# Designed miniproteins, single chains, continued (3): the designs that were tried, part 70

Each design is a single chain, and the fold is of that chain. pLDDT is the mean over its residues in the fold that is shown.

## One batch from the design tools (miniprotein)

Design m10414
Fold by ESMFold2-Fast:
Structure m10414 (fold): chain A 66 residues (1-66)
Amino acid sequence: AAVLSDAQRRELGRRFGLSVAQVDEAVDLYNALAPVLSREQLAEAVGAQFGLSREQAAALVDEIAA
């Protein structure tokens, strides 16, 4: 499962305009859906949940997956 440090959670929050709680929700969503969805479908799901553009959602998914 994807796990982020406190520093990563704060940085992603600043970069994507999300609260730390919303970053945690995005990580939980990623961990739940990554076994069954493609990267593109994950980005769509994350984008819809957090009001992010397709590019922002894809970048967030990539950062969580790293």
Scores: mean pLDDT 83

Design m10415
Fold by ESMFold2-Fast:
Structure m10415 (fold): chain A 98 residues (1-98)
Amino acid sequence: SAMKELQELGRKLAAEIAPLVEAVNSGEISEEQLAEAKKIIAETPEEKIKEAERIIEEWERENGESFSEEQRLVIKAIMLYVEEKMEELKKLWEELQK
């Protein structure tokens, strides 16, 4: 069932990003999490990285808050990873509509 596959992919994505979201919210980001974030960024096209940075900067301006360099790296990595997984979800959704 394609619906079961979509639910499983959504569940796995939520589980995968939850520790990173928690680390950003607490401000306690581990060396391992930073290394993984840097790896995701290094494997991503520069244009997508700059888009993520602009979104973060806009959010900071609108909310009067500022993230640390480490928080910004992890947030960018989460955004880029979620975008890739959402592209997979879109392909599965298009298959369901055929």
Scores: mean pLDDT 79

Design m10416
Fold by ESMFold2-Fast:
Structure m10416 (fold): chain A 73 residues (1-73)
Amino acid sequence: MKETVEKIRKLVRENPLEAADFLEELAEKSTDPEKQKVLRHLAKLIRELVENGGLTDEERDAIVKEVETILNS
């Protein structure tokens, strides 16, 4: 879990499209429909932000916090 959050933190900074792919993979492996929904939503949000010029540091931090919250729920 902690390693998963750290990987996402690094990827949203260095390769946000790979972060989106990783979140989609986590969603597919999850058996919880609510977690799947949130993870897919965050992946889509990352892709939309990249298309619109990239992520701010505030957006990166918000996404990481949301992932940490959903994985710990």
Scores: mean pLDDT 83

Design m10417
Fold by ESMFold2-Fast:
Structure m10417 (fold): chain A 80 residues (1-80)
Amino acid sequence: GPIENAKTVADELISLLETETTPTIISNKIKQLLDKYNLPASLKDFLETVISALESSEDVLSILKSNKQELKDFLLFTAE
């Protein structure tokens, strides 16, 4: 269901932050996850905000990479 999909998407996003170095690649892969998985509306809205932030500033990727566990916890909290 949507909550199980949220866990999968959170795990995949953290993996992207560990392996990818380019904000554009990460934002495009998040867009693919949004198309592939049925997610709770609150999590979908948050991920769309993350995409916009990554597209507007190169510093955002460094912040996300430095806070992977906090991001994962927030994604799972948002999914509820």
Scores: mean pLDDT 81

Design m10418
Fold by ESMFold2-Fast:
Structure m10418 (fold): chain A 100 residues (1-100)
Amino acid sequence: LSPREQAALIVAGTAVQEVRELVLNKAPREEIEEVIERFARLMREQFGVPEEVVEELRRILLETAERALKLDEEEMQKLFAEARDRVLALLRETLARLAA
């Protein structure tokens, strides 16, 4: 992976982790949405990710956070691990298509 692609994947992994920590700490929905919107903005502005993919990444994180609030800690960890894999897979596919 190029340094730019590696940076994008690190940012994505960090965003999933931040959302997970906010859910663990029972943070308000507004704080969770703020982290997701910051992530969406970085993907769009810094990494040139198309809006359709940004919307899908945003959707994955929001749905994961909403579902996780209803689960115990073990089930939540599994759900966030699955969400991380989905986010990283979608981003890798998108960045590969954007690379010449």
Scores: mean pLDDT 86

Design m10419
Fold by ESMFold2-Fast:
Structure m10419 (fold): chain A 55 residues (1-55)
Amino acid sequence: GSGAGAAQMGAAGMPAAVAGAMGERFGHISRDAGAAAWASKDAATGEVLGAAGRV
């Protein structure tokens, strides 16, 4: 593939789709595995960044 396509996938917000799909599938299959902890950490960091932007 071309670098432009790969870069667009990353910049387009692939982590959102990956996190959503993985979080849902992992949460359903391995609720005890703490997959939610990984997803919640991403949400928590998002909130921290949001608060910092608020200032």
Scores: mean pLDDT 48

Design m10420
Fold by ESMFold2-Fast:
Structure m10420 (fold): chain A 92 residues (1-92)
Amino acid sequence: KPSREAIDLEAELALLEIQVAITKRVMERPDATIEDLKENLEVLKKVQKRLEEISARARELGHDDVAADAERLLSYVKELIKQVEEKIKEME
């Protein structure tokens, strides 16, 4: 039972990494509007919440490696959120 759930969590983590990479690419575009950045901010906040859930669940199951990977991505997402919020503030 832990093995299958661990595979599912790892797969979801990989998809979240892709989503974060896409969001970063969009926010780095010089033609990105305030609306685009606000939409991406909401996506990043949802990713943050899900990463916190994945980290907690992985630790509960004893999959500390998956938890550590989720925590690393979570730290990166928190920094991206801060960057997006500052960029929105600069464009006001």
Scores: mean pLDDT 84

Design m10421
Fold by ESMFold2-Fast:
Structure m10421 (fold): chain A 85 residues (1-85)
Amino acid sequence: MSPEEISRKLAEKLLEIAPQLPEPFKTTVEESAKEALANPEDLHDPEALRAMGEHLEQLALQAGASPELAQELRDLFEEAAKLLE
């Protein structure tokens, strides 16, 4: 799978779950997904993707999202990182 396809699939999944997230975090996730679609070349580092997932999980918890939803965000980035390996 190409890095561009991985970036697109990750962004599509983020946009699917974003409506379930509390504001202002929902807007942040939507903007991050749009950035990933605009700059797919930036998503070539599996460790950077894992770090992004961990950061978004922390932000989701701070915004009041459930631990389960925060973990789902982290898992999406972990799956994308594994596809780049």
Scores: mean pLDDT 76

Design m10422
Fold by ESMFold2-Fast:
Structure m10422 (fold): chain A 88 residues (1-88)
Amino acid sequence: MKRTYEFTVAEVLELLDELSKVADISTLTVRQVAALILKDKFNIDVNPSKIEVIINGKRVDPDLTGGELKELLRKLPPDAKVKIVYEE
């Protein structure tokens, strides 16, 4: 069953800054970073390979790093949508 969690760009940037205080996320994949967000905010453990990230209606490159994700998000409007989709 697919689950979708929706955030704004501003919310995800704040979450990335909080995660950066406890883990080096710069070299993690976008899928791994998304899994950490779901664990931290919703107490959900998911396999990163089952996660898809959609930013402003476009699927994100699965090979994108957390550092590259942060730079991408900084270039977008703060109210733009970020969706984390996972398959159970």
Scores: mean pLDDT 82

Design m10423
Fold by ESMFold2-Fast:
Structure m10423 (fold): chain A 81 residues (1-81)
Amino acid sequence: SSEDREKLERAIEAFRGGIAFVKSEEFKTLTPEEQEKLKERAKGAYEQAMKIAEELGDEELKSELEKLYEEFMKAYEEAMA
């Protein structure tokens, strides 16, 4: 549906913003609990977006989401080091 496509587009934009945020100085000002919650929310958002992409049968969007989630996790781990 168009609603599902809009959710998927929002998820992609949110991941790009999240990667930029995790690389920012502002991320380092968060408490450990807030940093962990951001990671948990990213995982949940990824799982929901992947389910939508699977239902749409869009292998290209699935691949893009997978790459964005991997980039987010790498940026998060580097920021936490």
Scores: mean pLDDT 85

Design m10424
Fold by ESMFold2-Fast:
Structure m10424 (fold): chain A 62 residues (1-62)
Amino acid sequence: SLSEEEKKFINEIFESTTDFEEIKEKIIEYFLSKGKKELAEKISKTKNLDELILVLLEEESK
C-alpha cells in the first residue's frame, strides 16, 4: 500500500509537470530514497503514463 505522504508527493509531481519522463524519473528517485527498490524497478519498466498509473494503482490497492 502507498502511504498518505507518498500519495501526496505523487500528486504534487503530476501537478508540477505533464512530461512522462520527468514524472517517471521523480517518482523513481522518491521511492529509491524511501528504500522501495522493487516498486522503483517496476516503475522503471513502464513505457508510458498509462502503465505508470496502473503500477501506482496496483500498489495503492494492496
Scores: mean pLDDT 82

Design m10425
Fold by ESMFold2-Fast:
Structure m10425 (fold): chain A 86 residues (1-86)
Amino acid sequence: NIIGDKNIEDLSDEQLKELMKRILPSSLRKRISVSQFKEILLALSKGESLKELSEKYKIPLSTLSRLLQEIIDAAVAQLEAAVKAV
């Protein structure tokens, strides 16, 4: 998976760009840099408030909620893959 909670700091620019392309609408992808996107992912992983992040980065709450869900889904998928690996 592209993201994992404990590995967000180690995500490459290419992995971050792929994640942005899947989750963010084109308008937000043009406004948000890869570096800012990484900061947002790190803040979400640290449990920062969606409301505060929405106000700080000027991103809709719905978009941040989708990002948080993708982080959770990716972490769960990594756990499941690790459990299934003999």
Scores: mean pLDDT 71

Design m10426
Fold by ESMFold2-Fast:
Structure m10426 (fold): chain A 87 residues (1-87)
Amino acid sequence: SIKEIIEEFLKEVGALFLPHASPRNAARFEAIREQMLTEELSLDEIEDKLVEIYTLAAEELGDDSPVTKKIEELIREAVEKLLKELE
């Protein structure tokens, strides 16, 4: 299901990002996570939130960080799984 894909994605990203995040950016991530888990979002809105997560990781750690690159990979995998749920 879409919900299970989002829950697993956010769990994996949280585990990778939060140990490295400043308090400000940890709070920003938690706000995005809460919106994705509690609000009735369209696929376009979900994709916007995934872009926000990537931007947050890149701002905190840089584009060349292994953590940022792994988050980018997880975003691509989540998008592929979400698109399959529409088939």
Scores: mean pLDDT 85

Design m10427
Fold by ESMFold2-Fast:
Structure m10427 (fold): chain A 98 residues (1-98)
Amino acid sequence: SIDDISYREIINRIRSLSDKEKFYVAGMLVKLSEPSLKVETAKKLVKDILENGELSDYIGYIVQMILIAALRGLDFDKNEKYFIKGFKEASLEKFLAF
């Protein structure tokens, strides 16, 4: 389906980026999908998803699957500042440009 194509395209595009850019885009994606979520909460939830595979009810399932597929095995702590930057600077225009 079109949705399946978009899902694969997003994952492949993020995978093509540097680790810093991957976490920047991840921060944007989380903020755009869950605008009410605060950055401190988002950091903890995403770290738990990537390091422990613990899914969260506060982040959409498809977004969590994109994060796992694109960022699994990468060091969150080393890239936390880029995640925070992407989260704070999040806009649909910036996300679609990737």
Scores: mean pLDDT 84

Design m10428
Fold by ESMFold2-Fast:
Structure m10428 (fold): chain A 70 residues (1-70)
Amino acid sequence: SGIVYRGKVTGDLLYKDDKELGAKTYENTAKIGKTDGTSSDLAKEMEEKYKKVREEIEEERKKEELLKKQ
């Protein structure tokens, strides 16, 4: 649903296309969120964790660019 859609956005970072890429990252994330049956609570927690992970990945990506000069 809506919250799970947000999760797939980070998947784009691995590839250029986020829509299809999200299918895998999305699937994994959605399973964790909805498997426990506490979909509402987990979905919100997932969004916050996603935001944190995205920021860290973004930082690593910038550092990677500097090292990529190799």
Scores: mean pLDDT 54

Design m10429
Fold by ESMFold2-Fast:
Structure m10429 (fold): chain A 75 residues (1-75)
Amino acid sequence: MKKVVVEVRDTATGEVEREVFEVDSVEGEIAAKLRGIGTALDMGLRRYGQLPVVELAEKEETEDEIRYVYDVSPA
């Protein structure tokens, strides 16, 4: 069992949305990462009314956890 933590940061407001997934497979890890990217795109569309710039700011991996931090900015 491994946790995948996805944090999406709005660079304009400093607000963060966070999702945590418990995964037992590589496919689960990939699915969690892709879902996080979807959350980042949705946040930008809701907040800016346009497709945002999404950048992977941080990736941290331990034996029990992978953490992805995406920065979301207006285009």
Scores: mean pLDDT 78

Design m10430
Fold by ESMFold2-Fast:
Structure m10430 (fold): chain A 67 residues (1-67)
Amino acid sequence: TEAEIAALKAEAERLLAEAERLLDVDPQRTRELLNRVGQIAVRLALLGEVETAQAFGARTRELAARL
């Protein structure tokens, strides 16, 4: 569970970094990456990591607003 949470957090950070790199280059790919982060945030919330999930959701919305 803790290992799963750590892996999900690491994957979300990786996807967000990739989305930032692709923001002005590939909007479709950026949207796909942000959708995957959203799915990870939902799973984190279900695992009890609500605050972390909300933080990833906020960062996803910030990047989506720049599309």
Scores: mean pLDDT 87

Design m10431
Fold by ESMFold2-Fast:
Structure m10431 (fold): chain A 68 residues (1-68)
Amino acid sequence: MLEEIKKKAEEIREKLFSDDEKGTEFIKEILESKDLEKAVALVLALLETTKELTDEEIEEIVKVLEES
C-alpha cells in the first residue's frame, strides 16, 4: 500500500510539472474522484516529500484524511 501511494505520488508529480494545464485538470479529477489513496498521493506530490517522508509520516497523513 505505501509503495503504491509513493509510486502514484511520483507519477502525479511528473504530470503536474510537465504541463501546467494538464496538472490542474489532473488535480480536479483526483479531488472529484473522492479516492482516499489518490488524495494522499496528490498531497505527497504537491509537498514534494515523497522521497523525504518516513513511512510513519505517510501513515499519519493517511489517518488524518480518513478521520476528516
Scores: mean pLDDT 65

Design m10432
Fold by ESMFold2-Fast:
Structure m10432 (fold): chain A 102 residues (1-102)
Amino acid sequence: NPEAERIYQEMLEVAKRAEQLRKLYEEGDLEAARQLVKEHPFTDEDYVNLALYSSLEYLVFVKKLSREEVEEWIEQLAETAKLTPAEVEALRMLADKLLEEK
């Protein structure tokens, strides 16, 4: 599914950017952090994707949920947030990646 793959890659990319910003702030390099935001500003979609990524990361690595529990969370979110089939598939791809890294 090309649309699901695109959404998945966008979630990975925004998470990587957020990690880079966090690292720069922790190192005290505020000028590099400002430059990164200026060159690549966060869109509303980026914030949504970051929230989804961070939620799955928390559930997998902090709460240590099983695959079955993560899948249940995705189904509940899909119903509540009216996610498209492509968005649901992208979340499953992300969950698969994070569960493999666990």
Scores: mean pLDDT 86

Design m10433
Fold by ESMFold2-Fast:
Structure m10433 (fold): chain A 85 residues (1-85)
Amino acid sequence: MSKEKEELEEKVKRELELEVEIYRSLVAMAEEIARRMKLPEEERQALRDRILAIARDETFARLDEIRDKYHVDDLVAAAKAEIEA
C-alpha cells in the first residue's frame, strides 16, 4: 500500500474525529441553552430537540463533504452511526 494512501486515511480520520467533537460540543450547548430558557419544561425540551436536529443536519452535511472530497463512503457512514448512537 502506498505511503500517500496511509497519510490520506489518517487525515480523513482526524477530520471525522473533529466533526464528531464539534457535534458533541453542539449537543452540550443545546442542553445548556434549553436550561437557560425560562420556558415550561415541555417547551424547553422541544427547543433542545430542534437545536439537536439542526446540529445533526449540519454535521451530516459536513460529513458528506468529507465523503465527496476523499471518496470514503464507509468511513463517513461509520461516523454518522457513532453520532446517532
Scores: mean pLDDT 78

Design m10434
Fold by ESMFold2-Fast:
Structure m10434 (fold): chain A 64 residues (1-64)
Amino acid sequence: GISQEELDRETARALALIYLAMGKKSGDPEELKEAAERAVQIMVDAGIPEEEARKLSEDALKEF
């Protein structure tokens, strides 16, 4: 089964996507930048490496 740590990382990715979507919907480049940094921090706090978190954030923003 999935470990608690893996579940926490998946939850963090989901929350990060919500923050990115909200930032994108704002239409404000500064709010989007803050949302992207918050998304990265949420993922890092859940144990995702910063480099991976930043790449996931950048890739997600290209898909929105």
Scores: mean pLDDT 80

Design m10435
Fold by ESMFold2-Fast:
Structure m10435 (fold): chain A 81 residues (1-81)
Amino acid sequence: KEEEEEKEIAEKLLELGFSEETVQELLELEKQAREYAEKAKKTGDEKYREKAFELMKRIYDLASKALTELGLSEQIAPPTP
């Protein structure tokens, strides 16, 4: 169900004018962030949590730039630690 929702979000982003490259990059970063978050949960190692958070910051930066490029610059909150 969650994977289906992610695909629908990707399709909507493309319809709004996001490039395929930007959407694919966002999905790739999200996948990596989830993998590191899962490793952090399984191992309890904070370094994996830090890597997941770093990837989330990159997702936010990329999404913010894409929104600005499209003229859809709403103030979105930065990722919280």
Scores: mean pLDDT 72

Design m10436
Fold by ESMFold2-Fast:
Structure m10436 (fold): chain A 74 residues (1-74)
Amino acid sequence: LSTEEQRAIVRAATEALKFVEENKDKLSDEELYEKAYEIARQVLRREAPHLSDERIDAIAKAIAESVLNVYKMS
């Protein structure tokens, strides 16, 4: 991964995790995942627009799953 891609991933994960932490008691797990995925996808498209749609989708899904797992394991 390039430095720009790594930075975009860290930003996407940070924003998604913040949303999940702030809303974990207000939304279902499914709603948290969907919103985390949307946030991660939007951040990746903004910060790393050279990534393919397929790669952005795969990374955004991985981020959403990871932040939900952090919340569930806490």
Scores: mean pLDDT 81

Design m10437
Fold by ESMFold2-Fast:
Structure m10437 (fold): chain A 68 residues (1-68)
Amino acid sequence: ELEELLKKIEEERQARKAGLQARMDTVQAGYDAAAKIYEASGDTEKAENVRKKGEEDVARLQAEADAL
């Protein structure tokens, strides 16, 4: 009974970590796509800034996952 509840709580924690990983993948893909659009437009400075923001956002999400 309590063991089943603890298992569900742990499964929810793992599901949250998996959700954060999926969000990280989505965020990174979005920033990469935006950076490619800027590169195609010849705006390499904006592309670099977008990539840096993506890395920072992914790092923050990773820290959140590690804190769980």
Scores: mean pLDDT 83

Design m10438
Fold by ESMFold2-Fast:
Structure m10438 (fold): chain A 71 residues (1-71)
Amino acid sequence: MVEELLAELEEAIAAARARVAADPSDADARAYLALTEALLEAVRDARSEAEVRAALAAAEARWRELVAARA
């Protein structure tokens, strides 16, 4: 599970980096990249499944805040 999640996050980061490279002024793309990179680091540093779940929940909450602020 964690290995598959890390692979998915690395793919998401690569896609986000490509988007930022295409348009560095895209604030939403930069915010998504920063959030995804922070989540990858938190998952890599996690010592337990509970910490992985907490990191995912925190990232989801942060993304909802960003979407709500822009909507």
Scores: mean pLDDT 78

Design m10439
Fold by ESMFold2-Fast:
Structure m10439 (fold): chain A 77 residues (1-77)
Amino acid sequence: STKEKIEKLRAEIKAQVKASSPDGEPSDEQLEELMYQKLIAEAAKKNPAFAEELARKEERGEITEEDLRELGKKLLE
């Protein structure tokens, strides 16, 4: 399921940060930002136009849950 894939991705990113700085666990905000950056980078490989549109929305603070759902759908589903 998508939720299971997102949880796995979150765990992998958290583990990667801990591997680089064992005592420097990221905050939830930092972890969400790192996950988003990774998902955008992966989406750009499949659909650069979609990734560009999401990046523009993020800069404007217009990113929505529906945008994140579409990102997950195209990348993880």
Scores: mean pLDDT 69

Design m10440
Fold by ESMFold2-Fast:
Structure m10440 (fold): chain A 66 residues (1-66)
Amino acid sequence: SKEAAAFEATYQAAKAMLEAGMSYEEVKKMLGPVMVNHLVTKLGLSKEKATKIVNEALKKAEKEVK
């Protein structure tokens, strides 16, 4: 599904950035807006849905890399 693909892409990107030594706050600030825009423009998701998916994927990455 579009939502599952969007979540996985965001999760993998966030995980890679965290593992490279970026803080969660840096990843959220830098990757968050970029991924929301990407999901809206490329996958046709609503901004509300894209924001929810991105936030959930970022939280999972934070939990699993800590």
Scores: mean pLDDT 84

Design m10441
Fold by ESMFold2-Fast:
Structure m10441 (fold): chain A 80 residues (1-80)
Amino acid sequence: PLTNEQKASVLFTSMSLTISGIEFSMKTKNWDALKRDIEAGKKLVTEAKKFLPTLSDDEKEKFEQYIEKFKKLVEEAKKQ
């Protein structure tokens, strides 16, 4: 089993990649990829929220920044 720190690191990486994927799909107008990346991101946000109480202040801020950026991208995607 992964340590809490390892799980947080994997989630940070996965969220970063998903956000980049959403941004790229929006620019290239790949709607199928955009839909899949948004669904993946929703699951990652749900998982990230479970870790918030166990994270350091710095890690919590980083997680909250990813969640906020994801919410903004989903809102922008709905306008496409």
Scores: mean pLDDT 79

Design m10442
Fold by ESMFold2-Fast:
Structure m10442 (fold): chain A 99 residues (1-99)
Amino acid sequence: SKLEELRSMSDEEWRELAEKARELMEKKGREKGMEEELEEFRKRYEEILEKSKEHPVLIRAEALRYLAAEARARGDQELLAAVEELGEELAPELEKVEA
């Protein structure tokens, strides 16, 4: 299942997915002329990268958030369901870190 594929991803694969998602978000922001939002997004992403050195769940959550948005945009219902399920599994750990 798609959920099992996502669960089997390594921390390195999650980081690579998050980086690709960041590049896509920056491209979309530039195309829309959203310079202020892009600056805020970059600052937030850098903070997440730094904190994720001690809390890998932060980068996984960020990658899942972007993957959910892309799944919705493409109408990929199977991917969206898998991302939402895994997001619920990560929520308790994420809540402890985002204090």
Scores: mean pLDDT 79

Design m10443
Fold by ESMFold2-Fast:
Formats: sequence, structure tokens, C-alpha cells
Structure m10443 (fold): chain A 66 residues (1-66)
Amino acid sequence: ALEEGKKHYVAGYEALVKRNYKEAVEHFQKAIEYFEEAIRAGDGGAPYLKQIAEENLKKAEELLAK
């Protein structure tokens, strides 16, 4: 779960940099889902990673909305 979330977070960030905002939104949403699963499994680092993914999701959504 944590590693899957990290993979989606990196893919989302790369999509954001390339201005592929829809793809970035999809990857950040998946990252958040996996980080929530990691939190349920007791990972103490996952809450911080979820927060950063949520901040970047909001940014990607704002850029996708004209």
C-alpha cells in the first residue's frame, strides 16, 4: 500500500510538471487511496504523504479547471 501510493504520487507529480493535469488528478487520487490503506495498516509516515498528495491534488484540480 505505501509503496503503491508513492509510485502514484511520483507519477502524478511528473504529470503535473508536464501539464497533463487530468492524468495528475487521477494519479494523486490513487496515491491518497493507497496512503489511506497504509494508515489503516499502522504506517506512521503515511499521514504526511497523504497530506502532500491532497495539496498537489488540489493544485492539479485548480489547473484543470479553467
Scores: mean pLDDT 84

Design m10444
Fold by ESMFold2-Fast:
Order: C-alpha cells, then sequence, then structure tokens
Structure m10444 (fold): chain A 74 residues (1-74)
C-alpha cells in the first residue's frame, strides 16, 4: 500500500538523518516521493534496494529513534 510504503521510506530517511548520512536520507526522501506519486517502476525498486543496503550501516539506536518518531506522528 502507498501509505505503508511512504511510512517505511520516511522511517529510513529519519534513521539516515539521525546517523548523519545526508546522502542516504536524501535517497530515502526521493523513494518516499516516488511511492507517494504512485511511481512503482524499476528505478524505484533499485532505489529501495540501495536504501535497504545503506540502512544496514546505520546504528540500531538511530533506527529505533526514527521508528518511535514516525509511530508517534500517527
Amino acid sequence: EVEAGVRTATLAAEAAELAGDAELAAAARELRDRIARGEIDEETFALAARIDAGLATVPREAVEAAHERVTAAL
């Protein structure tokens, strides 16, 4: 669902920003915007894969803090 995809991409952007990875955060925001526009194509899937790989380098503490922020905003 678009809503779930947007939330996941927002979580990734917040986690990357908290970790100080501005490039990963920008990529995650681009993924969020593509999903929100309904642009589900090969480029969107490739971007999602790159973000997933990048998030593996982000400290778990930053991911947990980002999850709490995104969940609290609901």
Scores: mean pLDDT 76

Design m10445
Fold by ESMFold2-Fast:
Structure m10445 (fold): chain A 67 residues (1-67)
Amino acid sequence: DTPEQTARNAEIVKRANKYIKLIEEKGKEKGLSDVEINTIASELARDDFLNGLSDEEIEKKIEEYIK
């Protein structure tokens, strides 16, 4: 990996961890189980939506999955 690619990947991982926490908090408020929360987090990670989306767009996607 180039230093630039490594830095970009680290930023993506940091954002992913932030949104995993948000999914957990939102899911808990909606009464979802740990299994359901983990499933939503896995689906969002699979879609690679964190790469190139704004914070507002990501939050909207999380709301759509948890609603």
Scores: mean pLDDT 72

Design m10446
Fold by ESMFold2-Fast:
Formats: C-alpha cells, structure tokens, sequence
Structure m10446 (fold): chain A 100 residues (1-100)
C-alpha cells in the first residue's frame, strides 16, 4: 500500500503545481482536496480503496479546473494528460509487482 500512496502523493503534488501555474485562484481549493485525499489514502486498507481516492480526487479537481477555465488551452490539457498517464503507468507497475 505505501508505494501506491507515494504515487498518489506525487500525482496530487503535480496536479497542484499545474493549478498554481495556470489557475492560481483555485490553489487553496485543490490544496484542501489534496490534504483530504491524502488522509483517506493513509486510512485505506486495500489497493481498491486507494484507487477510489485517485478517482474521486481526479473528478473533484477536474470540476474545479473546468469551472475556473471552461476552455482549457491545448497546453494545459496536454500537461494534465501527461500527469495522468505517468500516474497510471506507476500504478499498473505496483499492482503487477505486489499482486503477482
């Protein structure tokens, strides 16, 4: 579980940095969501519970981003996609190594 929690911490940190760069007015809202999600992840007892924390965090942050920036630039969308893809790759590796 600790490896997956670290992946979430890194993912959430990268999302927060992107928000600080492109939507600084949303920084406090996203920071609060990050803190709440990290607390949930630390209390998680299964991989499925940590993956649910990732899913909920992505949904909530996406809603904030689209509310503050209804038409995100291609640059913002590409950075979000890269952050998401990197996290998914790391999650897949951990699940394969720990469950195999």
Amino acid sequence: LEKLIKVFEEFAKKVLELVKKYIPEATEEVEKLREEALEKAKKAKTYEEILEVFREFVIEVSEIIYKKMPNPSEEVLKELQKIRDEAIEKIDKIILEELS
Scores: mean pLDDT 80

Design m10447
Fold by ESMFold2-Fast:
Structure m10447 (fold): chain A 94 residues (1-94)
Amino acid sequence: SLVEDLARHIFLLFVPKGERLTLDGLTDNQKKAFASMYSRLKGLPLPKSDEEIDALVEEFIKEVDKNGDGAITLEEFIEFLKKELEKELEKLKA
């Protein structure tokens, strides 16, 4: 799947192979990127402070992290992107 291959490529830009994505493992720029993406997907205001950025990243992780351990696996990230892409595709059909 092109989506799966792109998701794998993106994930590996943030975390080493075999590791999981955590809030503490992200750089400030990566946190801003995830927070901005998540706020836009949910129709929320863009974050204005580091505290708001961290809160949105934590909400993103909580939504994607199906087992509640505070870390995102590659598989959970792939499922999230497929779900969001399907939602965007439905908007284009409307």
Scores: mean pLDDT 76

Design m10448
Fold by ESMFold2-Fast:
Structure m10448 (fold): chain A 71 residues (1-71)
Amino acid sequence: SSLANSKYKNIKIIEVNEDGTVTLEITDPATGKKRTVKVKLTPEQIEDLKKGIVTPEMAEAIQRALAAEAA
């Protein structure tokens, strides 16, 4: 559980788009490599993310976006 939580601690908001998507920069702790991903989050989730709060629903959305970007 603590390891899973740390997986999302290196998330930075780059841009909030008017269409409800947000551009995130995620640093891979294993490689130090930065990845940019665009994910659809609610306005409330974006505010939570700005405060450093990542809910399970947000983590799932980010994980799906990262998987799509990696393919």
Scores: mean pLDDT 71

Design m10449
Fold by ESMFold2-Fast:
Formats: sequence, C-alpha cells, structure tokens
Structure m10449 (fold): chain A 60 residues (1-60)
Amino acid sequence: DFRELAERLGVSQSTVSRIARSGAAALADPVAAQVGRADLTERYGEENAEAVLRLAEELA
C-alpha cells in the first residue's frame, strides 16, 4: 500500500509515511484535518488525498 501510493504520487515511501503520520496527528484537531485534506487534494488529487488519510487513520 505505501509502495503503491508512493508510485502514484511520484515520491518515496518515506515521504508517504511522513505525510500519513502528519495526517494522523491532524485527525486529533478537526480544523487541522480540514486544512490537511485540502492541501493533499491540491498537491496530489482527491483520490490520493483520500488514500493518504485512510493510512493516517490506521496509524492513529
């Protein structure tokens, strides 16, 4: 999953892991979660943003 998402985003697996951990931290704050989702959607698209947030939920 991390590898597949990294290939789709064009980044390293370490980068995906860092993004997912940041998302997990943001899930503790609804405002930060909304901002994080918007940023990920702008950078990677809605589908990839949703995949990252699902990984963040698993890590939280």
Scores: mean pLDDT 70

